# Designs tried in a protein design run: designed miniproteins, single chains, continued (3). Part 66

Each design is a single chain, and the fold is of that chain. pLDDT is the mean over its residues in the fold that is shown.

## One batch from the design tools (miniprotein)

Design m10417
Fold by ESMFold2-Fast:
Structure m10417 (fold): chain A 64 residues (1-64)
Amino acid sequence: SKPYEQWLKQLDADYEREKKRIEEEFKNDPSITEEQLKARLAELDKVYEESKKQVKKMIDEFEK
């Protein structure tokens, strides 16, 4: 399961990077509304949670 743990850590790192990118775009572009920011972050959260579920399912299926 060690490779899958590394994969989960990579997903966490990718999520944090994308979240920062979205927040920086909002900070630098006054045309982006708080509603749009919230929607983009919600979509990122959805993708991240789904990806984590898939990795956990793979751990379950392959067991090491």
Scores: mean pLDDT 80

Design m10418
Fold by ESMFold2-Fast:
Parts: C-alpha cells; structure tokens; sequence
Structure m10418 (fold): chain A 110 residues (1-110)
C-alpha cells in the first residue's frame, strides 16, 4: 500500500494548491490500488474524490463519492463523509437533509 499512500499524499498536495483535476487523478489511482487490499485507504480516497469534485462544483459526483465513503466501517471516515454530505446539502439550500447528515456524523464519531 505504500504506492497508494504516496498517490493519496500527492493528491492532497494538488488539492491544497487548488489543482482539483490533478488531485482527482491521483485520488482515482490511489483508490484503484487500494480498493481490494486496503479498505480504509480506499474509503479515504473516495472521501477525497468527493471533496475535490465539491470544490469544482460537481455536486452530483461529490454526493456519489461521499455516499460511498459513508459505507466505511471506520467511524472517523464515516463521520467525515456524513459531515461532507451535510455541507453539500447546505450548499444546495436543503437544510433539512443537511441537519440529518450532521446528526449522523455526530453519531458515527462516538
């Protein structure tokens, strides 16, 4: 998994520089390497893919990746994914759905 971890780090570097297209490329490669061998790393890659698409304004893809990341059995990843779904619905003006996801994030973080 060192290769997948290095790709995730490169993706985060691109993300922090605002190069979301390059970040997506790295996160997709990290996910493909991790998906059948490191479940936690795979779900982290999905979460970061959602974040990159959100920053690009592709809310449909962001939602898809956050929903997939929320399937993680890791409470921290699940909580982060639910919190990001809350932020997404808040951005769309759907405050009722946003509050539901924020509550799910609090429950997953316990």
Amino acid sequence: MKEAEELLEKGLEAYHKGDYEKAIEYFEKAYELAKDVDEKLAYKALLYLGQAYFEMGDYEKARKYYEEAAKSEDGEIKAAAYAKLGELYEELGNYEEAEKYYKLAEEAAK
Scores: mean pLDDT 88

Design m10419
Fold by ESMFold2-Fast:
Structure m10419 (fold): chain A 97 residues (1-97)
Amino acid sequence: SPVGEAILATMERAEENFEKLHPLTRGGVGEMARRAVEAGLLPEEERPRALELSERGLRAYREEEGERLERVVREASEAVRELAEAVRRVVERKLEE
């Protein structure tokens, strides 16, 4: 069913948008930065500077990410609206049977 496919696609987009939202809203950025340093994804020579920038950057990032958070929330809201519209179309189709 084309409507069923649209519902599934909308649900996938909602999940992706919530994954983007979660790290920003629950301090996940700090956890991700810590894990990157511990995993050695940064060169050893850069580690002292990276830790200093991580502390200052996390604070600045949280303040600057206000606009990005608004965009992610908007995208998630749009995905939820599309899901509601797809469900409404399924209900209307069944009522016409």
Scores: mean pLDDT 49

Design m10420
Fold by ESMFold2-Fast:
Structure m10420 (fold): chain A 109 residues (1-109)
Amino acid sequence: EKEELLKEALESVKSAIGLAKRTIDAIKQGVNSERHAKGAIEALKKAIELFEKAREKSTPEDRVKLQKAIELLKEARDILEKNPTDVQSAEKARKLAEEARKIVEEVLK
């Protein structure tokens, strides 16, 4: 159950990273990036919900790690919601999501 939640959350984080990259590419090409940014935000929200559920079923040590991942994803979400057309904001959100992904991969080991 916990492992299934973490795997689903990890796929949502990977999706958010991919969509953040597409947001960056769209901005650099001078085309509308809002659709990709919205997709990234939705993927981040899903990952947050799944991590919160997994945290409830985790050891105290893993709970601390998952809480950090949740905070990183919430920051990434807030940045993209505020500035969906800003390259620096999209790059920051991508890096935060990549850091959260590394934490989840460590918890799954």
Scores: mean pLDDT 87

Design m10422
Fold by ESMFold2-Fast:
Structure m10422 (fold): chain A 114 residues (1-114)
Amino acid sequence: TEWTVDFTGGSLPSEPARLEEVTITAGDEAARLAAELVRLGHEFAAELARLGTPDAARAASELLGEAFLEAHRVLQAPPADLPAVLEEGRARLRELHAAAVARLAARRAAEAAA
């Protein structure tokens, strides 16, 4: 594979470097957006965990797991699809958080009534 680095004889420079720059920039952006999604998941998980119950801790863990799954989808998305995949991930996490909050609130109300 040594021959692949020396064949252009000084003509048509920078083509590989330009392709690498575009690829690195796209990867960095996907990683940044995935990190934002994980951060949102941690914020929602922390809010659930503050309830201090085993059910809340489980819901927080499940939501954090979903945040990592959605972050993985962002990392695997083509650059053109990144905004859509990120928006879908955010919507999914907000839906799961709202459902968990409602379920835990209903259970707490039932326990207070018993």
Scores: mean pLDDT 74

Design m10423
Fold by ESMFold2-Fast:
Structure m10423 (fold): chain A 80 residues (1-80)
Amino acid sequence: SLEKLAEVLEEQAEIARELGLERAARLLREAAEALRAGDAERAARLVAEALRELGRQIPELSPEQTAEMARAWAEAILAA
C-alpha cells in the first residue's frame, strides 16, 4: 500500500538524518509526502535522487548502516 511505503520512506529518512545524510533524508521525506499525495512519478524521482546521494556517501557509511537501509528499501518494494 502507498501508506505503508510512505511510512517506510519516513523511517529511512530518520535513519539517514541520524547518519548525517541530510540531503538524502530530505529527499526520502519528500518522496513519502509525494506518495501520500498520489504522485507516484514525483516519488520515484525523489527516491532516485536519494539513492544517488546515498551512493555519493557510501564510503562514509558503515557496512551495518548500509545493510539496514538496503533491507528497508527491499521491504518497501515488496510491500508496494
Scores: mean pLDDT 74

Design m10424
Fold by ESMFold2-Fast:
Structure m10424 (fold): chain A 59 residues (1-59)
Amino acid sequence: SARAEVLALLAELQEALARNAPDAEIRALVARLRELGARHPELAAEVDGAVAHVESLLA
C-alpha cells in the first residue's frame, strides 16, 4: 500500500540519517517521499509533515 511505502521510506531515511549519509542520498530519499505525496494526495499532509521534520533535523 502507499502508506506502507511511506513507512518503508521513512525507515530508510532514519537509517541514512543515523549513519550520516551524504546530503545527496538524504535529498534523494526526501524526493521519493515527495513523489509519493504527489501521486497519493490522501497522504500529502503526512508526507509533508515527515519531510518538514527531517529537514528540521538537518538544519
Scores: mean pLDDT 79

Design m10425
Fold by ESMFold2-Fast:
Structure m10425 (fold): chain A 72 residues (1-72)
Amino acid sequence: ADMARAAATLVRRLLTEAGKPDLAEQYRSDAEKALDAGDWEKVAETIRKAAEDAGHPEVGEALRNAVLQEAA
């Protein structure tokens, strides 16, 4: 889960820098719950959505694909 952890850290930082720290905490909680459940599709989608909300949808798609590739 190294890619998923790195991606989660990056999107949390991007959301915080965008002035959305409460949203960063919410997505962190959602991603942790999905990881605990082994739901890699939900982990990847949560990371994609977080990056999109931070204003970086292209980064979100790249991170989603990387997380799913690690999970395969």
Scores: mean pLDDT 80

Design m10426
Fold by ESMFold2-Fast:
Structure m10426 (fold): chain A 58 residues (1-58)
Amino acid sequence: GPSAEERAEGERGAAGAAASAAASGIDYQVGLKHGREAFERTGSSTGGAGAGASAGAA
């Protein structure tokens, strides 16, 4: 089903990106990961500042 497949894809993608960054030890990969995480946290945690602005930026 879409729920199970979507979850598997998301989890695999996230795990792959994290593993790649850790294994490569590349600053740019680490920076990219942190930037994406900050964007996600801002949209979810900031409560206002990130919600609308982040959606538009994405």
Scores: mean pLDDT 53

Design m10427
Fold by ESMFold2-Fast:
Structure m10427 (fold): chain A 93 residues (1-93)
Amino acid sequence: AGAARAAADARGGAEGARARGDATGAAAGGIGAAGAYATARIAGDEAAAEAALAGAKAAGKGIKAGKTEAGAAAGAAAGAEAAAAGAAAAGAA
């Protein structure tokens, strides 16, 4: 449950930042992925935490390549996807 909520929050944060069209957009993806990681760690969900960390790394790479809104959106999507994958794995196991 925590990982899915974190994924939804990451996506919502990125969408809001993109609507404003400012420097906040570049940070939103990374913050969302980091939030997912923190939430998974608090919940004790190691698989979700690892997936969220991978998403955060992808966000950093995306921001480096895009340096703007595109990087933030890619980071948020990667974080949300990773968190969802972790949650699914935890649920199945």
Scores: mean pLDDT 56

Design m10428
Fold by ESMFold2-Fast:
Structure m10428 (fold): chain A 72 residues (1-72)
Amino acid sequence: SKLEKYLALPERTREILDELQGAPRISNKELGRRLNVSESTVTYHRKTAEDAGVNMDDAGALFIRDAVNRVT
């Protein structure tokens, strides 16, 4: 499942996706500032998530949001 793939991601990749979950329209520069990493680092980790089948801009973000709303 997408949640299982998300949980299997490296911790830093998950940190970046967690921030994107709360602010999907945030720029990579602003996200990098919040996490004290470069814009290129944010881009790299987003690609890592996409390669693993978890994308916060796509079904991955929608799946996690829907799962949270169903539990609540």
Scores: mean pLDDT 68

Design m10429
Fold by ESMFold2-Fast:
Structure m10429 (fold): chain A 88 residues (1-88)
Amino acid sequence: MLEIEAEVALALMALSVAILELRRQGKEEAAKKLEEFKERIVKAFEEGDLERLIEELEKAAEFLEEEGLLDAARTLRRIAENIRKLAE
């Protein structure tokens, strides 16, 4: 569980950096959408729903790709894959 907690912490950090970048670009609606993804990721983790946690991370990565934040998207996809491996 500590390893999954560390992966979630890294995901939240990557999302926070992406939110700041979107706000710097004046994309406040997109930044708000990422805040919603952070809330869903935290809730899934707190409830121990690892399947939903992975799904929410993958959805957030897809949204980051749509916004052109490819490095952040790649980081979240890697984290989702790491959590999947740790959960099995």
Scores: mean pLDDT 87

Design m10430
Fold by ESMFold2-Fast:
Structure m10430 (fold): chain A 103 residues (1-103)
Amino acid sequence: DDYIKAAEYYEKLAEEEPEKKAEYLFKAGYSYLKAKEYEKAIEYFEKSISLEETADKLTNLGKAYLKAKKYEEAIEYFEKALELDPNNEIAKENLEKAKEKLK
């Protein structure tokens, strides 16, 4: 899978280029998300967020939890994303989708 190979390459870059570690960890997480490797996507997004927290990273972490069918955690991260960026339409749409899954 090309997405898994891309993720592995970004993991290596995160170790080799410490100044861009948060960015490469985020790209690895996004590549795992595209590969449907949701638990690895969660792991790498959480590592990236621990270094640098942004609304976009929190939104993608929420999407990974949503795809993993961890709806309560998905809701928590979309709500955190909206605390940082109240106008984030992707976070709003996915928050409503996650809430609907709990009904």
Scores: mean pLDDT 90

Design m10431
Fold by ESMFold2-Fast:
Structure m10431 (fold): chain A 62 residues (1-62)
Amino acid sequence: GEAAEILQKAGQYYARKAEELTGIPVTAEVVSADATSGTLRITTPLGEGLMTVPLSAAKKWL
């Protein structure tokens, strides 16, 4: 759905910017999405974590 697409694009933007700033390869994957927010899995060589992102914030990253 639209929410998952917005989150995927925002996650890709975040991962790219994090890699540009740190030099560490970063990937982002949509784990879940609801009407107002979603959860991204952020993966690096150092480990992985989950990040909850409001759709309003994700839209601003694009």
Scores: mean pLDDT 79

Design m10432
Fold by ESMFold2-Fast:
Structure m10432 (fold): chain A 73 residues (1-73)
Amino acid sequence: SAFEEAERAVEEARRIAEEAEKRGDKKAALEAGVAVGMAEIGLGVGKIAGDGEFALRVAKRGLEAAKEALEAG
């Protein structure tokens, strides 16, 4: 389901943020952490609204932002 894909995207974003923290890259860790928060908000709002497509869209945007933060760091 779209919610299950959104949950997987949030989990992947969290793993990326943890990787940034383990590297000691404080800027990448902060930016990836913000991206995780965005993905989690999208999932939460989507669940409250019953909108799986919204949840997935925002969670994927957060995941991409987390990836960009790690690559730029």
Scores: mean pLDDT 86

Design m10433
Fold by ESMFold2-Fast:
Structure m10433 (fold): chain A 71 residues (1-71)
Amino acid sequence: GEEEQKELKKKLLKLIGEILDLIGEIIELERELEVAPEEKKEELERKLEELEKELEEKLKELKELEKKLKK
């Protein structure tokens, strides 16, 4: 019912917040990579890959929640 929709919407908003935070972290890390010395680039690239993977997982969760809300 309506309460179920409310709970799903709350989860969706929380997930959107987490996605926006990850996007912010990715943007900052990309900026750091642009000016980083060569010795630090490998570590920063590894961190960027981890954040991008986490973002992809959360985006998949977002799509599944969106499908549930459309029912």
Scores: mean pLDDT 83

Design m10435
Fold by ESMFold2-Fast:
Structure m10435 (fold): chain A 82 residues (1-82)
Amino acid sequence: SALLERAEELIREAEEVARRLEAQGTEEHLRQARALRELVRELRELLEEVRADPENEEARFRLLVLMMVLEAEILVAERMLE
């Protein structure tokens, strides 16, 4: 599934960016890292729900919305690392 593959890619990207933020060690960077890790946790839960029932349109929609939120937060984090 293209949706599930993209979700997994976003999880990997977010975890890498969170590690880079944590390496910077400032309170602002650590706060953004915590936000990314929380979104990854929620995304992993929804991903497992969608894997268990791929025809669940409600779960798929929630997954898509959370993926969009995570993509936006990754962009914010990348700007903080410049």
Scores: mean pLDDT 89

Design m10436
Fold by ESMFold2-Fast:
Structure m10436 (fold): chain A 64 residues (1-64)
Amino acid sequence: SEMEILRKERELLLYKIALAATELVIERMKENPSVPPELIEEEERAREELEREIEELEREVREL
């Protein structure tokens, strides 16, 4: 259905926004010497999880 496609496209867009925001946060954290390396590694793991979710959703949208 058209609404199902639109809802999935919205979900995909929101994940892409979250990925872009996470990448920006990581970049800014790396520029700040007061940020512990462990927190940067935690955000890098979050980025990898978002990338996996985006790839899966992109496959689902293409198959609709």
Scores: mean pLDDT 86

Design m10437
Fold by ESMFold2-Fast:
Structure m10437 (fold): chain A 59 residues (1-59)
Amino acid sequence: SELLLELQIYAVELAEKYGLNAKETQELIDLARRLVEEGHSLEEGKRALEEKARELAAK
């Protein structure tokens, strides 16, 4: 879906911004899929992905 594609692109952009490794990047991509499956909007999905990226970067 278009929403899934947009959230996956955003997940990859966040991974680059936060310097995430391949495994952490895959976690964001997988989260993007779950957020779409759970019926979240683009704005809600972007927020959740950014929060997860910050959490991963803080380790």
Scores: mean pLDDT 88

Design m10438
Fold by ESMFold2-Fast:
Structure m10438 (fold): chain A 76 residues (1-76)
Amino acid sequence: SMERLELEIDLALAQMATSIAEKYGEDEEKVKKMRELVEKAEEAYRRGDYEEARRYIKEVLELFKEENKEDEEKKK
């Protein structure tokens, strides 16, 4: 129960990170990857594959960190 709730919160965070990257980021290919990973995480969650869902969520958040750094470098 709690593990499901925690995963739902993490999935929501990944979805928010993707939306923020899309609105304020410049790398559309990376944003597309983030959206695909969120979709895969949601699919895994629906199957009850919480470990797989958590892996995809982690990948989205890692891409979000890289997107923010790339935005700073593109200003050069």
Scores: mean pLDDT 76

Design m10439
Fold by ESMFold2-Fast:
Structure m10439 (fold): chain A 73 residues (1-73)
Amino acid sequence: MEEKEEKALEYIQKAARALANGDFDTAIEYLKKASELANEEARKYFEKAIDAVKAGNRQEAIDYLKKAVGKVL
């Protein structure tokens, strides 16, 4: 359980870094990987973050990513 959560947090950190660098393709890949390891509540926010990245809305993507992190527990 904790190992899976640790790996999800690693993917979240990589996605956040990719968003900061404007690398939206890499951000989407890591958000998808984090979503696959996440609980149901966190997954909803990861899906919204991915949609925001696809729409080019970086700030909205960051907001949803923060909400997803708060639900990973």
Scores: mean pLDDT 79

Design m10440
Fold by ESMFold2-Fast:
Structure m10440 (fold): chain A 64 residues (1-64)
Amino acid sequence: SEEIKKLKEEKKEAEKELEEAKKLYEEYKETDPRKAAIYLARMLALESEIYLLEELIKKKEEEE
């Protein structure tokens, strides 16, 4: 379904953003603690979003 396809695309985008945030966190951790803190917060938010999207995808696939 188009809804499941859209959710999978959103999850894939969030996973890419999470990997980027992890790399930036590691990069700035020693040189810019304030930037590192922002990326850490983003990582936590993205991990939560990915979890919720995965659960929603599973629920929608079970309904089809």
Scores: mean pLDDT 85

Design m10441
Fold by ESMFold2-Fast:
Structure m10441 (fold): chain A 63 residues (1-63)
Amino acid sequence: SERIEELREKFKENIIKDPKKAQEVLMELRRALRYEGKTPEEIQAEVDEILREVAKELRKKKS
């Protein structure tokens, strides 16, 4: 959904810039995924994938 995509982008943007804000956005993202009927395991997998993407982008920028 558009809201989940927006929350994913906000989370990614704030991980480096504002970790406290990133944590707040993460809680909203977890709630939105739960409302879509995702299981706790699926929600954690989604979060882990975003974190992997951020780590990959940071490695590319350091090259």
Scores: mean pLDDT 80

Design m10442
Fold by ESMFold2-Fast:
Structure m10442 (fold): chain A 68 residues (1-68)
Amino acid sequence: SALDEKFEEMKEKIVEAVKAGDFETAKKLAEELGRLLKESGLSDEEIEKYENEVLQAFLQAADEVARA
């Protein structure tokens, strides 16, 4: 779906920003993604699922940078 495509695109951009050390851009993208999910009429449970996926990707990217 268009939501799934946009979610994946924004998740990848957040990961790239984290790996580049650009936490301001990562924060702005995460805020935009949060707005997109809320505006999509998803349930709180569905939003939590997507937010957890973004959090896991963020943590993995941060761990990779810390171990480099």
Scores: mean pLDDT 80

Design m10443
Fold by ESMFold2-Fast:
Structure m10443 (fold): chain A 59 residues (1-59)
Amino acid sequence: MTKEEVEELLKEAALYAKQSSPELAGIIIEKAREAQKLYEEDPSKAEEVKELIKKAKEA
């Protein structure tokens, strides 16, 4: 998973959060931030980052 792919997924999560309720938007943003931090600290966790972003969009 490339850095550009992570940025694209985070942008999609942010757009999805804007369309959600305020409470759900907060949860989606939090999960997206956790995914970004995980990728920055350990790129080998790219698959976990992808799953976290996917779950944020499905919440």
Scores: mean pLDDT 68

Design m10444
Fold by ESMFold2-Fast:
Structure m10444 (fold): chain A 55 residues (1-55)
Amino acid sequence: MEELRESMRRVVEVTIDERVARRGLSPEERERLRRQADEAVERNLKVIEEEEKKK
């Protein structure tokens, strides 16, 4: 679980950095994207946990 969370967040950080570099996003926009990405990672992990509990 924690390994997956760390891997997912690492991928998200790379994606945000690439988007910032390509589109010149402001620091505020970058923080908003990061918050949205953190929420999405947590939701994804919860789905995985629920699937594991069903097995």
Scores: mean pLDDT 74

Design m10445
Fold by ESMFold2-Fast:
Structure m10445 (fold): chain A 66 residues (1-66)
Amino acid sequence: SIEELAKELIAKGKDGKISPEELKKVLMEEFGVSEEKANEIVALVTRDGKVSEEELIKALELASKF
């Protein structure tokens, strides 16, 4: 599930957040999202150079529709 994937990704990060680089990799490799679209999603959900669990779930839900 999206929630299970988000939990696994957050576990690799620090302070309940992941890097934008890790999110971009997941969007492209696991969801087949193009680099251009992955960059757009990452920019949308990144706050202060990090992606929170709430924003990560939103990004993964968006990617699942492509």
Scores: mean pLDDT 80

Design m10446
Fold by ESMFold2-Fast:
Structure m10446 (fold): chain A 72 residues (1-72)
Amino acid sequence: MLEEITERAVRLALEAARLAAEAEALRESDPARAEELFRRAAELAEEVRRLLESLSEEDRERVVKAIEEALA
């Protein structure tokens, strides 16, 4: 079960990071599209936060480390 939560959190975090990067690239050329992508990235980050809040402190640390390693 923790493995499934970890995989989901990592996937959502990577998607949020990708959307934020795309939004940054569009900031000057298409600010409306950039704002939409930033909002979607924030929503995914919030979902990750909720998943982490459902876990014990020890499990949360493990999931956060997995996210950090995936984003590196």
Scores: mean pLDDT 84

Design m10447
Fold by ESMFold2-Fast:
Structure m10447 (fold): chain A 60 residues (1-60)
Amino acid sequence: SMMRRERLIEEMADLVLEMLGTTDPARREELMERMRRLQEELGLDPEEAGDAIAAALARR
């Protein structure tokens, strides 16, 4: 559904912000793995995911 897609994109945007604020490399790797899983679940390639995340952050 569109609402599910939007929620998962917002979750990816939150992960990006958490990664930027994280100094622990191990934590960053965990966040990267979660990001990859969300991209796979949504069927987005990296460029599409980047565009969707940028749009979500711009709305904040």
Scores: mean pLDDT 83

Design m10448
Fold by ESMFold2-Fast:
Formats: structure tokens, sequence, C-alpha cells
Structure m10448 (fold): chain A 63 residues (1-63)
């Protein structure tokens, strides 16, 4: 699922620091500090889902 994929990306980002999105970076930083990060992760997931939906819309407009 997208959620599982993004959780895996956060695991990699703990090592590499490369997320690219502010909400994702906040979730990584909170997790590194051992702080609750569910709200930051939810915002990250929502942002990625919105970007994916926008990408599909743009692709349909070009087809």
Amino acid sequence: SMEEALRRHLDVALETGNVGLPAGQEAVERRRRGEPFDEAFARYLATVRAMAAAGREASRALA
C-alpha cells in the first residue's frame, strides 16, 4: 500500500535524510527524536496522495 511504501521510505530517510517534502521531513525528524509522529506522517501521506491524484489528473488531460 502507499502507507506501507511511505513508512519504508521514512525508514530509509532515517539513514539518508532524503525525503524532499516538508511534511515527510517533519515526520523523519520526530521519529529520530523518539517523539510522536503520527500527525506529521498523516500530513505526509495526505500530501503524497494529493500529488498522486494531481499527477493522474494531469496525465488524463494530456491523453
Scores: mean pLDDT 68

Design m10449
Fold by ESMFold2-Fast:
Structure m10449 (fold): chain A 60 residues (1-60)
Amino acid sequence: SLDMSDEQKKRLLERALETAKKLGMPKETIERIEKLLKEGPTDEELEEIEAFLNEVRAAE
């Protein structure tokens, strides 16, 4: 989201990474999230991460 600070983006990605590891997501998915955390995400990549976390939350 354009209204999200860099710190909020980082926290969202860190949470997504932890969630993906806990769910046993494929190595490729985990590596993609780690790359986004290191290099910074695009707005589209952030939307994908938010959608992933919302889907996981809805399943709990």
Scores: mean pLDDT 77

Design m10450
Fold by ESMFold2-Fast:
Structure m10450 (fold): chain A 97 residues (1-97)
Amino acid sequence: SIKVTNLSVPSSVAVGSDATVTGTVTGDKKAFVRVTVKNLTTNSAEVLVGQKLVAPGESFSVTISNISEAGTYQVTVSAGTSPFNPEDSTSKTFTVT
């Protein structure tokens, strides 16, 4: 099965800055990785910030650019054999001040 491992996000970034999301995909098949972000403080819509096809054991990197609003942000990374049918999903939060 496909699994997201080693998901890393910054602990905090400044308003107007970028945040880089990294991780690794493990499993027996190539995975479609989707990275979405949501501002939990404002209850914003979830926004797709990156999508990649990642080989088993390969790392991915996605940048969330020019974060204009302060708050607590949730990054969700989903991985599966198609972009619409994830086999694994994991999330981490970071703050923007």
Scores: mean pLDDT 84

Design m10451
Fold by ESMFold2-Fast:
Structure m10451 (fold): chain A 75 residues (1-75)
Amino acid sequence: LEGLAKYFESLGHYGPAANAYDVLADKYEQEGNYKQAAELYRKASELYRKSGNTEKADEMEKKAQEAEQKYLEAQ
């Protein structure tokens, strides 16, 4: 998925790239890898903003904050 996301970025397809990072972040969250999930949700948020999808960008940032909080609570 990360390779595919980078491929879409290279083509300027920021929406599809953001979606690929979002899917990858969901997988890391399901595995309990909250730190990686938070980083990937933030990357998806940046790319959704570049594509003009502000609603999805805000959603991804919220998911990143939630994942980061879960990571900190486990420390």
Scores: mean pLDDT 82

Design m10452
Fold by ESMFold2-Fast:
Structure m10452 (fold): chain A 100 residues (1-100)
Amino acid sequence: SAEAAVEANRIAAEDFEAAGHPKLAEMYRRLADLAERYGATVIVAALSPEAREKTVELLQKAFGISKEEAEKLVDRAVEETRRAIAAGTDDVPVVSPPLS
């Protein structure tokens, strides 16, 4: 799922750049970088209909969830991540394995 999240974020960034939304593209490049750097599972949505659809499909395949559930997760993750970036925190949830 982390690898799928990185790919989805990169696709979204390319789509937003092509559509003339450079700030949104940079946001999604940042999300891909954070997921890759920290190995975190990041649920990400794109704001373009095309990239959003692909992200939903990837989440359905990765987690075995319904389209409606995937869409809700995508929308929440984007909103939470936007707020974090806007606040300058870059604080993404890093899932550390439990120290046993």
Scores: mean pLDDT 60

Design m10453
Fold by ESMFold2-Fast:
Structure m10453 (fold): chain A 95 residues (1-95)
Amino acid sequence: KKIDLEEVKKAVIEAGLRVGLTPEQAEKLADYVVEKLKAKGENPTDEDIIEALSTVPEDLGPEEKLRRVVTEASRILALKGIIDMFDSSLTLVPS
């Protein structure tokens, strides 16, 4: 099973738009995340995806919205079965 970076990009864009980022900001955010995952290799882990989302530069959006993107993108990816929630590599705590 390989993680599809195209699906990761789509999830980040959708999450960005949902939290009120502009389409341009959402695209830049998705590009940043994909580039960071490519640097880690072809088979990034759930933890690698969460780390890439949580280490986004502040210049790509307000900190409050960037934190919400992490949560929303993670939920979208889990819903699509791209990341698994049975693995302790996930750093997000359930509310």
Scores: mean pLDDT 70

